# Designed miniproteins, single chains, continued (5), part 51

Each design is a single chain, and the fold is of that chain. pLDDT is the mean over its residues in the fold that is shown.

## One batch from the design tools (miniprotein)

Design m17879
Fold by ESMFold2-Fast:
Structure m17879 (fold): chain A 86 residues (1-86)
Amino acid sequence: SMSTTEKIKVTFASSAGIKTREVTVDLVGPSAIAEVPVTAEEAGADAMATSLTTGSTAFAQATAAGNVLQFEVTKDGIKYKGNVAG
C-alpha cells in the first residue's frame, strides 16, 4: 500500500564526531514538508547523508540553510519541498 509518510535519517559527520537525526515527513502536498531546525555545528558538518526506511520507494535530499534543514522528497514522480511559503 502507498505510504504518505517517510522517515528520513540524517547523519552529520565532522572532526568532532557523528550526529544523527531522525525526521518524519508527511507527503500530503507539494508544500507539506516542514523545515527542521538544526544547530550551527550540524549545519557546518563536513559531510551530510540521508537514508530512508527499508523498503521505501521515495528519494530524499536534505540541505542545510543557515540553522534549518530543508528537505526535498520525491515519491512516485511527485516532488515535495520543505522551504515553501504558505
Scores: mean pLDDT 60

Design m17880
Fold by ESMFold2-Fast:
Structure m17880 (fold): chain A 55 residues (1-55)
Amino acid sequence: SLEEAGRAAGEAARAGDVEAARRAGEILGKLVSQTDGERAGQTVAEMAEREAREA
């Protein structure tokens, strides 16, 4: 969901991983145009969380 993507991006930024947050926003925008927003939101949220953990 879009809310999940936003939350994950916020958490990444809070962890000091601004790159992950920015990337999540960009990917979400593109996926929403190409696919359903729910699917895009979940994918982006998972990406942001994974990158934040590695950062």
Scores: mean pLDDT 65

Design m17881
Fold by ESMFold2-Fast:
Structure m17881 (fold): chain A 100 residues (1-100)
Amino acid sequence: STRELIREAVEAFRRGEYEKARELLSKIDPEEVKEIFPTLDREERYAALAALVLHGASDEEIDEFLKQAGVPEELIPSIRKALRALLPEVADLIEAVYRT
């Protein structure tokens, strides 16, 4: 069900249903995200990271998942900061995912 919530959140973002996307992310179990993270595609991984940040994941936890996603260690602090900044603005998250 966590994988289905992630997929629904991605689809909601794609449709511009930002309130629904945020609600879906808030319902995601962060512990289950940690287990399935390596099996997710790029769009799903970004939605999963946004869910972890929304649920109050620590910087250490976010950094570990960014490493698993193949982000260079020197870029992790800046990407973590961007993820935390983008959560209040769901539209900016969409742009970041599809542009970069």
Scores: mean pLDDT 72

Design m17882
Fold by ESMFold2-Fast:
Structure m17882 (fold): chain A 92 residues (1-92)
Amino acid sequence: SSEQDVMNSIGSIIRSGRQGVRVSQTQDQVRGILQRTYRQIQQIYDQNQSSLSPQQQQVIRDTMNNVRQGQSYSRDQAIQVLDQNYQQIVSQ
């Protein structure tokens, strides 16, 4: 479905962000990757919000909030947050 395609796109964005965080060497690099990840998720959400179920909208909003909070976390904590949110997104 188009809804599933949106969830898969967001999942791909999270996976790319995770790989970037994994190879980062500084907190500034982690922050920059998560800022980019947040922006990319926001763009997909804004373009597709009206076609998503209330449950899918809530999962995406929670994911965006967690990615934003992750900008202040350590690399390992940021990876944990991304992994957890990836599972929530792809299970929709």
Scores: mean pLDDT 89

Design m17883
Fold by ESMFold2-Fast:
Structure m17883 (fold): chain A 65 residues (1-65)
Amino acid sequence: AKELLKKLTEYLEKMRKAVSEGNFEEAQKYAEEALKIADELLKKGYISETTYRNIKKLVEELLKK
């Protein structure tokens, strides 16, 4: 659980940095990895459906521009 949460946070930070640098292709790749980890955390019961929806919304909003 703890290792997956750390990886999720790392990919979300990498995505945010890529967006700030205008590298949207790289940001999209990090977003896909973050969502895969979030899905695994949800399936294992380590996060709630509400938390998963919030992560998905954050990713969508960051990639919108």
Scores: mean pLDDT 80

Design m17884
Fold by ESMFold2-Fast:
Structure m17884 (fold): chain A 80 residues (1-80)
Amino acid sequence: MAEPAASEEEVERVVELARRVQRAAEEAGDVVRASAAGILAAAVTAGEDVEAALRQTAELARELGDEETAREAEELLREL
């Protein structure tokens, strides 16, 4: 079976995780990480590398102390 590198469902999940990180950063007053997460969500929507975006989303989540979002991002990364 030919498996696409990222399905539309996977893209949507990565965007959701990036938006979770953006929200967490905004609540923490971290404008720089909020902006970075927003850029990642936009880049994934535009067809950029989902795998790279997912790794960066996990790192941002960890820096913000959002271990649950980081874990979900890493689990999805292993599915790709």
Scores: mean pLDDT 77

Design m17885
Fold by ESMFold2-Fast:
Structure m17885 (fold): chain A 63 residues (1-63)
Amino acid sequence: SMLEKLKELAEKIVEAARAGDLEALKKYAKEAEELFNKITDPELQQKALEIGAETAKEVAKIL
């Protein structure tokens, strides 16, 4: 599902942040944004935003 793909990208973003790999972080963040923009269902959009917020929290703990 699109939410499963977003969760996979979230894990990769956090791993890239831990590794200090800014190019990988930018790549996966862009892929997540592109995937989010394809979601038209408001309920799925809300769940995607929650995944994004948790990902941002985890990255902030690293940086």
Scores: mean pLDDT 83

Design m17886
Fold by ESMFold2-Fast:
Structure m17886 (fold): chain A 75 residues (1-75)
Amino acid sequence: MKELTEPLEELKEKAKKLLESKEFSEEEAEKILKEVEKLLELGKKVLPPEELKKLEEKAEEIKKLLEEAKKKAEA
């Protein structure tokens, strides 16, 4: 779990930086989203259900940050 959680925490920090940025990069947001989806796919294959739920929760946090960053840029 920790090996998959650490990359996900890095992606969360990148998403936070996009939210704090005055300019929104849709390309950067798409890259973050793709990496999150890859980590979730890997987690489904290698993690037990309880660990997978934690990974999914972190992925949802990142997706919410990206959605907020997009809304801020469109406002």
Scores: mean pLDDT 75

Design m17887
Fold by ESMFold2-Fast:
Structure m17887 (fold): chain A 66 residues (1-66)
Amino acid sequence: AEEYVRRGIELIREGRYEEAVEEFDKAIELDPNYGRAYAGRAYALQRLGRGEEARADAEKSVELLS
């Protein structure tokens, strides 16, 4: 899970948001309670204009990280 989150963050830094979402998807598949993966995916989705999906992930991230 952590390995995919690290890759997703690197892809965000490169502006490769679609690929970042794919890496966060893999992290979530391995650990559905990994709040950091939802936070990263929310950021990437917001950058892609997928605001509704980004909001859902942001809410899930807050739930898991609080």
Scores: mean pLDDT 83

Design m17889
Fold by ESMFold2-Fast:
Structure m17889 (fold): chain A 60 residues (1-60)
Amino acid sequence: SARIQQLQAEIAALDEQIAALQAEIKREKDEKKRIVLQAALSILQAGKDFLLSLLARLQS
C-alpha cells in the first residue's frame, strides 16, 4: 500500500540520519558535546522504533 511505501521511505531516511549522527559522535572530541549528540541519537532511534512498530501493524 502507499502508506507502507511511505513508512519504508521514512525509515530509510531516518537510518541515513542515524548513520550520519553516529559518524559525527565518533569524530567529536568534546565529551559534553558527545553526550548531547548521543541524546539526539536516542531520540532518532526512538522515532525509528515507533515507525517500525507502525509498519508492523500495517503488515499484520
Scores: mean pLDDT 89

Design m17890
Fold by ESMFold2-Fast:
Structure m17890 (fold): chain A 58 residues (1-58)
Amino acid sequence: SAVEEARRILEAAGADPETIDRAIQLMEEGKLGEAVELLRQAAGPEATSRAVDAYLRG
């Protein structure tokens, strides 16, 4: 699934599971900007961009 692909990208970039879960929840709530800010801090901008792209394309 798109969520699984996004999770895999973020885990590979070193983001902790709790931060990934919170960011996915924010995206499901339509709070994409808040999710991106959290993920950029945890995984960096490149991994965040790839994960968000994967999530939105699914």
Scores: mean pLDDT 84

Design m17891
Fold by ESMFold2-Fast:
Structure m17891 (fold): chain A 61 residues (1-61)
Amino acid sequence: GKRGEDLKKTTKLNVEYALKQGKYEEAVKYAENGVKLAKEMGDEEALKYAQKLLEEAKKAL
């Protein structure tokens, strides 16, 4: 639904912005929050997307 789409966009923007600033630990936290919220919503697509962003953020550490 729209909430899942908004979550995907917000999580992506926050993670990418933190990565661009070298704030790798903050990027991980943003992605972890995206995973948590997607699980609470039961949105499997948003969950998969947030997990991908989390993996990318962790690789930057």
Scores: mean pLDDT 83

Design m17892
Fold by ESMFold2-Fast:
Structure m17892 (fold): chain A 70 residues (1-70)
Amino acid sequence: MVEEWKKKLEEATKGLGLSEEQIEELAKKLVEMGFKPEEVIFGAVKAGDGVLVGAGSKDPNSDDFWAELL
């Protein structure tokens, strides 16, 4: 479960310079919230000194993002 989220987060955050530890932490938070990788659409973007990760039922380009997870 965590490994599936790590793969998706790694692809979504490509070029943002996140460490493997940061990606694993985000994956664990998503699993603990009860989300399954196939049930939600998510996106990630670097914002200043952090990363914003959102999840929703809409396209990753929508405003339906919900959390900053770093």
Scores: mean pLDDT 58

Design m17893
Fold by ESMFold2-Fast:
Structure m17893 (fold): chain A 66 residues (1-66)
Amino acid sequence: MVAELEEAIAADPKNAATWAALGQELLAQGRYEEAIAYYEKALELDPDFAAARTGLAAARAALAAL
């Protein structure tokens, strides 16, 4: 759930996996601009995080289709 992931980010704002998980949840909800922001944050923390890179590409493609 988004609220639970937001609480997790508040507890550990440097955990790239949590930022990517929130991005994935927002992408699933169609909140593409917000998903992009969270995936970008995950990649700032861990540039080699493949799941965040893949999710960012998917979110950008979805937003571009709007």
Scores: mean pLDDT 77

Design m17894
Fold by ESMFold2-Fast:
Structure m17894 (fold): chain A 72 residues (1-72)
Amino acid sequence: TVDEIARRVSAISGVPAERIRRVLTEALEAGDDPARTAVRLANYLMEVEGLSNEQASRAAQEVYRGLRRARE
């Protein structure tokens, strides 16, 4: 679920799950596929939350895998 993905990403990034859930929900409501959603979250984490590229990339991988599994 989106909530479970948000909690996992929160654990990796230190960003509150509520903020991550908002970004994921906005991306999915816009019709973004898993890859585009992952890129959008990575950009948010780097640009808004000030995370490193390494942390953002790790979070993006979790989002992509979680959303792909939810669609299977």
Scores: mean pLDDT 82

Design m17895
Fold by ESMFold2-Fast:
Structure m17895 (fold): chain A 68 residues (1-68)
Amino acid sequence: DEKLNKFSELVQKNPEIRKLFEEMKKALENGDEEKFDEYYKKILSLATSKEDQEAIKAGYEKLKEMFK
């Protein structure tokens, strides 16, 4: 859960990541996997460190489970 906690911190502290995460959640609620993946890639592109990238990937994988 350390990576998920780090992802939560990134969403709370970075307004751009927070905005993209809200859109990503909307895509998840609508079953739109294409848009969900697009927003994930945009969030990942904002990561400035390997640690942040790992946290974002962990968050993505956890949320992706909810499509199933």
Scores: mean pLDDT 81

Design m17896
Fold by ESMFold2-Fast:
Structure m17896 (fold): chain A 66 residues (1-66)
Amino acid sequence: LVEEAEKYVELAKKYLEQGKYDEAIEYADKAIDYASLAGERGEDPERAAELAREANKIAREALEKK
């Protein structure tokens, strides 16, 4: 779950850099879902919270630039 969240954060960052804002939002949302589930299940809650914050930041930046 944490590993999946990290993967989707990386994809969201990549799409944000490419100006593909819809894709950046899509993958950021997936990262938030996996990070939230990891935190709920007690899988590295501190790392899960960090990933959720990073994904939310990416989603906001993509929405602002869209």
Scores: mean pLDDT 82

Design m17897
Fold by ESMFold2-Fast:
Structure m17897 (fold): chain A 67 residues (1-67)
Amino acid sequence: MEQEKEKLIEEARKLVVEAGDAIHAGMDAGNPAEGARKASELGRKAVEYARQAGVETPPGGVLRPAG
């Protein structure tokens, strides 16, 4: 079970690294705005993976089913 969370955390970390690389690539291409946009999308994806792994849930956070 914990291994699945670890995979999600690894994916989130990879996306954060790729986001940083996208910023640099955008600057190098003379399009920092495009690099920032790609980095933002990758960062949002990383946050989603981290949330699924429970990394961002506060202590005592409970999974809430749909009402």
Scores: mean pLDDT 71

Design m17898
Fold by ESMFold2-Fast:
Structure m17898 (fold): chain A 73 residues (1-73)
Amino acid sequence: MVEGTILAPSKEVAEKIKQILEDAGVEVLDIREVAPGLYEVKFRYEVRDGELTPAARKAVLEAGKLYLDATEG
């Protein structure tokens, strides 16, 4: 298992990231505010034979894309 963290610029984005990760079978451990308006989404995912599952890989990429879209779009 691998643990990771994704930052979110709002609670709403953090909740959306959680939904994307959980829909892909990735375990969300916590969501907390680490700085004013900045949230940390902690997650845990399984690596099979040294590789991420396709669903976990897609979810991590989608969550990162959501963060970029929220901060730059």
Scores: mean pLDDT 72

Design m17899
Fold by ESMFold2-Fast:
Order: C-alpha cells, then structure tokens, then sequence
Structure m17899 (fold): chain A 60 residues (1-60)
C-alpha cells in the first residue's frame, strides 16, 4: 500500500540522515560545531523523507 511504501521511505531517509550525521561529526575538530552540524543533517534528511512520503500518499 501507499502507506507501507511511505513508511519504508521514511525509515530509509532516517538511516541516510543518521549515517550523514556520523560522517559530519567525525570530520569536525570542534565538538560543539560537530553536534550542531550533525543535528542539522538529521533534520534535513528527516524533512526530505517526510516530503517524499507525503508525495507517495498523494499520488497513490
């Protein structure tokens, strides 16, 4: 179903966001900046995943 597909897409984007956040965190020498950039990465990918999930629901 569209809802099941939307849920899978949300999970996929959360996984991507978490991996990207870890990469950004590992490259920064400033712990405070690293934390902020990691949080921004997670938020970005989560919002993108939500937008794609909504599109799937609308187009089904």
Amino acid sequence: SAEEEAERVLERFREIGDERAKQVESLSKDPEEAKKLAEEERTFWENLGEAVAEAIRMLS
Scores: mean pLDDT 84

Design m17900
Fold by ESMFold2-Fast:
Structure m17900 (fold): chain A 76 residues (1-76)
Amino acid sequence: MKEIEEYEKRIKENPEDAEAWLKLGELLEKEGKLEEAEEYYEKAYRLGRKKGDLSALPNLIRIGVEKLKEAVEKVF
């Protein structure tokens, strides 16, 4: 998808672009790539936190819940 390529380019040019990490994480989550989305949300959260921006925190909580559901389904 062209949007993924756009945000990947932004990250490559500026690895401190918290918004690009957050948006790429959202796109990966929509594709069901929960582990990759979590890594990108964590990066966005760490970068945003330095500026007082916690916008990625709800996404980290949500992805953690979805991963927990998958784990429960596998062992339950």
Scores: mean pLDDT 77

Design m17901
Fold by ESMFold2-Fast:
Structure m17901 (fold): chain A 58 residues (1-58)
Amino acid sequence: SEEDELIEKAIEIVREYMKKQGLTDEEIDFAIEKVRDIIKETKNPKAVLESLEEIYKE
């Protein structure tokens, strides 16, 4: 679905950002699971993606 695509795009942005910050793959995977849970609970993955894109752009 479109929502699933937005969630995966948001996850990819977060993963790339965390990798640039020097986090280990294990730490990133743990954080990604938490981010995925939060996105599902908010029911607004587009707003989360837009927020992440703004943070990443800086």
Scores: mean pLDDT 72

Design m17902
Fold by ESMFold2-Fast:
Structure m17902 (fold): chain A 85 residues (1-85)
Amino acid sequence: SLQEEVDRALVLMTLHVAILAAKKGDYETAIELVEFAKKQAEKVLSGEEREKVLSYLDKAIQALKEGNVEEAIKYLEEARDIIAR
């Protein structure tokens, strides 16, 4: 459906901006964006896809809080890649 496509695109755009924020050292904004993406993913994804995406987003939030930027970006990119395909 069009709504499902829009909802998925919004999660992807949010993750893209979160990755950019993390790369620029804006970890507070990156965490806020990942938390927002997590809430959207909980609504629009289901089953194993949801569980995998939420797991990666939680790991990304933890890595950002610990200052592990490279690891956080890797988790965000893995979540993005699952949603995109």
Scores: mean pLDDT 89

Design m17903
Fold by ESMFold2-Fast:
Structure m17903 (fold): chain A 93 residues (1-93)
Amino acid sequence: MQEVIDELVKQLGEAGLSENDLAAVRRALEGLSQEQIEKVKEITEELLKAGVSPLTAIQESLALVAEPSVSFEEALEFAKEIEERRKKAEENK
């Protein structure tokens, strides 16, 4: 269990997530079952592969595991929408 959490946190850190966000992610994962942690890792890796940012990828993976009624495809589209809206908001301030 701890090894999977440590591996995911390391991958997110290498992808550019801040130390504060990594600490929050670690705390969230420690509250999950082994099966849920493994699912979060798999979904996060697929979202990163699809070009989603590390913060959005982990947030959507955690949400999917908490609410399994949402499909991966729906989560990916929603994650991309969040990223586009975030960029637009930063540009307009």
Scores: mean pLDDT 74

Design m17904
Fold by ESMFold2-Fast:
Structure m17904 (fold): chain A 61 residues (1-61)
Amino acid sequence: SEVDELKERLEELARRAEELGLEGVAAFLRDMIDSIDRKGSLSPEQLKGIRETLDSLERAL
């Protein structure tokens, strides 16, 4: 699912952040995954926001 794809991308970025010593960024990304898991479903606006955040961070990391 799209949610599973976004979670995989968040986990990959969290690993990169950890490798770079960016513990706060890694914690933020893992908290986002946990929040998604608790909600169970996301609105189209929430999915878009997460994708835009991922695109920005993937470019930066």
Scores: mean pLDDT 81

Design m17905
Fold by ESMFold2-Fast:
Structure m17905 (fold): chain A 61 residues (1-61)
Amino acid sequence: LSDAEVAAIKTAAALLYIAGAPEEELIALVEKLRDVEPEEVEKTIELLREGRVEEALPLIL
């Protein structure tokens, strides 16, 4: 992924959260960053699955 694609995915994740999208959609989008930021992605998905979205998003954004 290019830096522009990474930024676009992170922006899309923030917008989906504001729009009240399901957690599954947020997780699917964050998974696209796994090859670029594997440790941040793992921690973010763990927090999202626990319903800790407000703690998860600052890690990936």
Scores: mean pLDDT 79

Design m17906
Fold by ESMFold2-Fast:
Structure m17906 (fold): chain A 71 residues (1-71)
Amino acid sequence: PSEEQIEDDVLAALALILVSNIKLAIKHGTLDKEEAERMLKRAEELASKITNPADRQEVLDAIEEVKKEIE
């Protein structure tokens, strides 16, 4: 159904955009570790709403990669 598809697609896109922005900000040194962790929690919340397992896993993998950057 269109509503569920749009919501899932939008959540996945928003989460990936957020993770990409966090990664860029960390790379540029414009985002501290605490703020990065807060934003990554936001991305995890968005990922939890994604019903498609592959899309959810893609977002979670992206979050995990960025977490390694801030360790």
Scores: mean pLDDT 78

Design m17907
Fold by ESMFold2-Fast:
Structure m17907 (fold): chain A 88 residues (1-88)
Amino acid sequence: MTAEQYYNLGNELFNLKQYEEAIEAYTKAIELKPDFAEAYYNRGLAKFKLGQYDDAIEDYQKAIELKPDFKEAKEELEKAKEEQEKNK
């Protein structure tokens, strides 16, 4: 499978609310294409859904490093930081 095929598989799994499986698919996409900003962003979203706020923050930061104009990643980063502070 290509990076894009794993990314699309991750999106389908995310829509089915299978967040752990989505993370695995996005991770494979990233392994094949390490500059895949959208895969980091969507993996962060899946981690956020699982309450893994620290890990989501790292993925959002990586997405922003790869694509500095990634507005959605910046917005989700702020939300994840707020949830991190609430949960200590």
Scores: mean pLDDT 89

Design m17908
Fold by ESMFold2-Fast:
Structure m17908 (fold): chain A 84 residues (1-84)
Amino acid sequence: SKEEAEELIKKGEEYEKKGDYKKAAEEYEKAAKIYEELGSLEAVEAYEKAGLLYLKIGDKEKAHEAFMKSTELGVKHLKEVVLK
């Protein structure tokens, strides 16, 4: 599952290099969901990348959803680190 998420990140990077921002966003979103299921901090970055690309292509709804997930998971991880 972690290996699947890493492959999806690589696919997203390849699509982004080719200028296929919609496909790149979809691959980053798939990777983010897998990282989220694993409880991995990498989900935060993957959701942020998906959100930025959705925003770039004008999909404001998908961008908002991705940014909300990134923020939610980032806050959760921060609380887990700083709680005494």
Scores: mean pLDDT 84

Design m17909
Fold by ESMFold2-Fast:
Structure m17909 (fold): chain A 58 residues (1-58)
Amino acid sequence: GDGEALARAAAETARLLGGEGEVRGSGDNAVVKATVGGIEYVGEGREGALRAAEALGG
């Protein structure tokens, strides 16, 4: 589902920023964990993944 795709996008964004990113689970239950500059961003499901992506992009 969209949640998994968004979680993967957030993880890739973190890696592009020189940090770390990982995704656990699948579909709309996917959890993204991204770390950039010592700050950890965790998002669960589609909404959580969007919030993590926003934080990384802002």
Scores: mean pLDDT 76

Design m17910
Fold by ESMFold2-Fast:
Structure m17910 (fold): chain A 86 residues (1-86)
Amino acid sequence: MEEKKELLRQLLRLRGVSEEEIERILKELETRPLKEILIRLSPDLAETLARMSEEQLLQWLQALVDGRYAEAISLLFGEPPVPDTD
């Protein structure tokens, strides 16, 4: 749980999300699957994210946080997360 929260928190900070909004999203992680939260944040990737396992989602978040965007794109089969477009 803590690892998931930290990865998501770092990703949201990198995207310029406010600390208040980050806390709200992280609180949802206590009651909702990581997959559901990620789909909500990136609805344009909903189909791809729905197909991914929990392990794959964690690998993808880690790649994004580490700045390994090519790896993150590969895990998504061709598209990086862009939550502010569509």
Scores: mean pLDDT 72

Design m17911
Fold by ESMFold2-Fast:
Structure m17911 (fold): chain A 57 residues (1-57)
Amino acid sequence: NSLEEKLELVKKLIEEGEVFKLTEEEKKRYEEAVKKGILPDKFIEMIELVIEAEKKS
């Protein structure tokens, strides 16, 4: 998947709040990063966690 697709996936999962257990502050930070089109290192790690959660589910 492209980087843009991964960003969109994480954004949707953050909005749903079902796949991973983020604090409200973490959700807000990631939403702001997506709005700015920025993918920081921690956000990449978060994408990996989301993918792992999908695999296990």
Scores: mean pLDDT 64

Design m17912
Fold by ESMFold2-Fast:
Order: structure tokens, then sequence, then C-alpha cells
Structure m17912 (fold): chain A 114 residues (1-114)
């Protein structure tokens, strides 16, 4: 991992924390904004960022469900499945585990919202 990738990972981690706090405090719109920014930094960091991209999409999916944007939440689940497959190809077991957990949780919440 390069120093530049480490900086991007640090930024993504901080933004995921901010997104999660806004979600807990009932501000789903801000949670979406911070989670989308976290996704950008995680993607720019490449394969090392896959666990953080998965974590960001978990928060993003929950925020979409809370906003009633079920299509946005379904797209987040689809992206998590793509992240999981990419993580498997690269042997990133942490990203596979984060994505698996996020997919199961979001699918359960989507069934309750339908």
Amino acid sequence: MTPEQAELIERATRLIGEAAEHLKNGDAEKAVQYAEEAVRFARESGIPGLPLEAAAYQVLGWAYIKLGDLEGARKAVERLRQIREEARKHGNEQAVDVADYAIDELEARLKEAE
C-alpha cells in the first residue's frame, strides 16, 4: 500500500464514522452525503479500500431505506455483491466478510420495508 492509498483509507474511515453518526442521529440525508464521499476515497485507494467501500455501502443502503428510497438501497446491495466478488478474486477476506454481513442486513431490512 502506498502512502497515498493510506491517506485515502484514513479519509474513507473518518467519513464512514461521520455517516454512521448522522444515521444514528436521524439525519439520513447527511448520512448519504458522507457515505458517498467515503465510497469515492475507498475506490481511489484500490483493492486495499474494498473493506471500506463495503462498509460505506452498508451505511448508504441503511440511509436509503430510512429515506424510503428502496431502489437506492437495492442498488447498494447490488454494488455490495460486486465488491464481494472482486474481493474474492483478490483474496481480500476482510472485504468479503464486511460485504456478506452488509448484504444480509440490508436484504432483511428491505423485506421489512416492502
Scores: mean pLDDT 87

Design m17913
Fold by ESMFold2-Fast:
Structure m17913 (fold): chain A 74 residues (1-74)
Amino acid sequence: SAAEERLAALVAAMEEHGSFLSDETKQQLLDLISQEPRLTPEEARELGRQAGEAGMTAQQVIDLLKQVVQKKLA
């Protein structure tokens, strides 16, 4: 699905920077991405790159994505 492609882009960018995401975290991110179809694969890759470079924890990435989704819904 388009949501799974966007998740894959975010995860790939984070993993390029040494991050490891559990299946539970990936599912939470997929659920958030699925709520915002306007989040592009390019935006998802950029978020993953920023999170990976910053060494963000799983919870920080989830919180960041929640903020992005909320901003697009407002």
Scores: mean pLDDT 79

Design m17914
Fold by ESMFold2-Fast:
Parts: sequence; C-alpha cells; structure tokens
Structure m17914 (fold): chain A 70 residues (1-70)
Amino acid sequence: MDPEKAGELISRAGAAATLGRLDEALKYVDEAIKVNPKAKEYLEQARKAIEAGDVDTALEYLSKAAKAVE
C-alpha cells in the first residue's frame, strides 16, 4: 500500500476527467486501485461514471476515494 502514490494517481485521474481525457482518467483510476485496494469501491464507482461520460459523478467518487487513502 502507498497512500501518497494512490493520492497522486487519484488527483491525476480527476484532472484528466475534468479535461475530457477519459482514457487517461481510466488509466489512473485502474493504477490507483492496484496500489490501494482500500479505496477500490469508490474508484470502481468513479470508473463506471467515467465510462458513462458523467464527469461530475466521477469527480465525486474520486474525492471520496482520496479521503479513503488518507
């Protein structure tokens, strides 16, 4: 487990999603799940939202995941 790396990946996923770079956002979410399984539930919900193009919902779950890795 690496909470600092997971937090950075979640932040990068949020930035990519905000810029409409959904493929990059999905990559960072998948990497965050691998480095911190504790946030997996929130990260999987963020992944589903990104796949649906729902950036607002994705950012909400990414925020919850970031708090879970603290």
Scores: mean pLDDT 80

Design m17915
Fold by ESMFold2-Fast:
Structure m17915 (fold): chain A 61 residues (1-61)
Amino acid sequence: SLADQFDEFVALLGELGKLMKEKKVPKEEVEKIEREARQLFAQSIEEAIRWIREKIKELKE
């Protein structure tokens, strides 16, 4: 369960990273977003996963 959630988090973070690169998001903003995702993960993996999914949706518009 936790291992599966970690794998999902890593996969989503990778998808977010690729999407930010495609959208030409500045490197500094990419680093900030990834830092925020990792900070959320430290507090709640479920909230981190939800937050990343919403960020992906927002970037896709």
Scores: mean pLDDT 83

Design m17916
Fold by ESMFold2-Fast:
Structure m17916 (fold): chain A 56 residues (1-56)
Amino acid sequence: KPTPEQIARAREALGRNPDLDRAEQEELAKELGISPATVSRIQRELRAEGALVDFA
């Protein structure tokens, strides 16, 4: 179960980088001590909120 602090750090990192690839998601998950699935879910939530979009 990820802590609110871990979620906040993940949101900050994903918001800073709008195009975080899978390898970077796995590295971020390892750094924060959460699952890559949790990082992927947060990225999807940020994308839905318009904070993380693909501009390509």
Scores: mean pLDDT 71

Design m17917
Fold by ESMFold2-Fast:
Structure m17917 (fold): chain A 63 residues (1-63)
Amino acid sequence: MEELRRRIREIRERMRREVAETPDPEEAAKIRGQGAAEMLPLLRELGDEAVQTSEKAQEEALK
């Protein structure tokens, strides 16, 4: 699990660096979007249990 967290941090840092190097705001937005999409499945794996627990609690409370 620590490997996934480190991977996500590396992707974030790389994405921010690439955005900083990109003068075109449209290209920067694409880089941010791609980075977010790349991180999403990793975040899902890490937080799936916590997210599901939170969602279940919220769902029960809202019933």
Scores: mean pLDDT 71

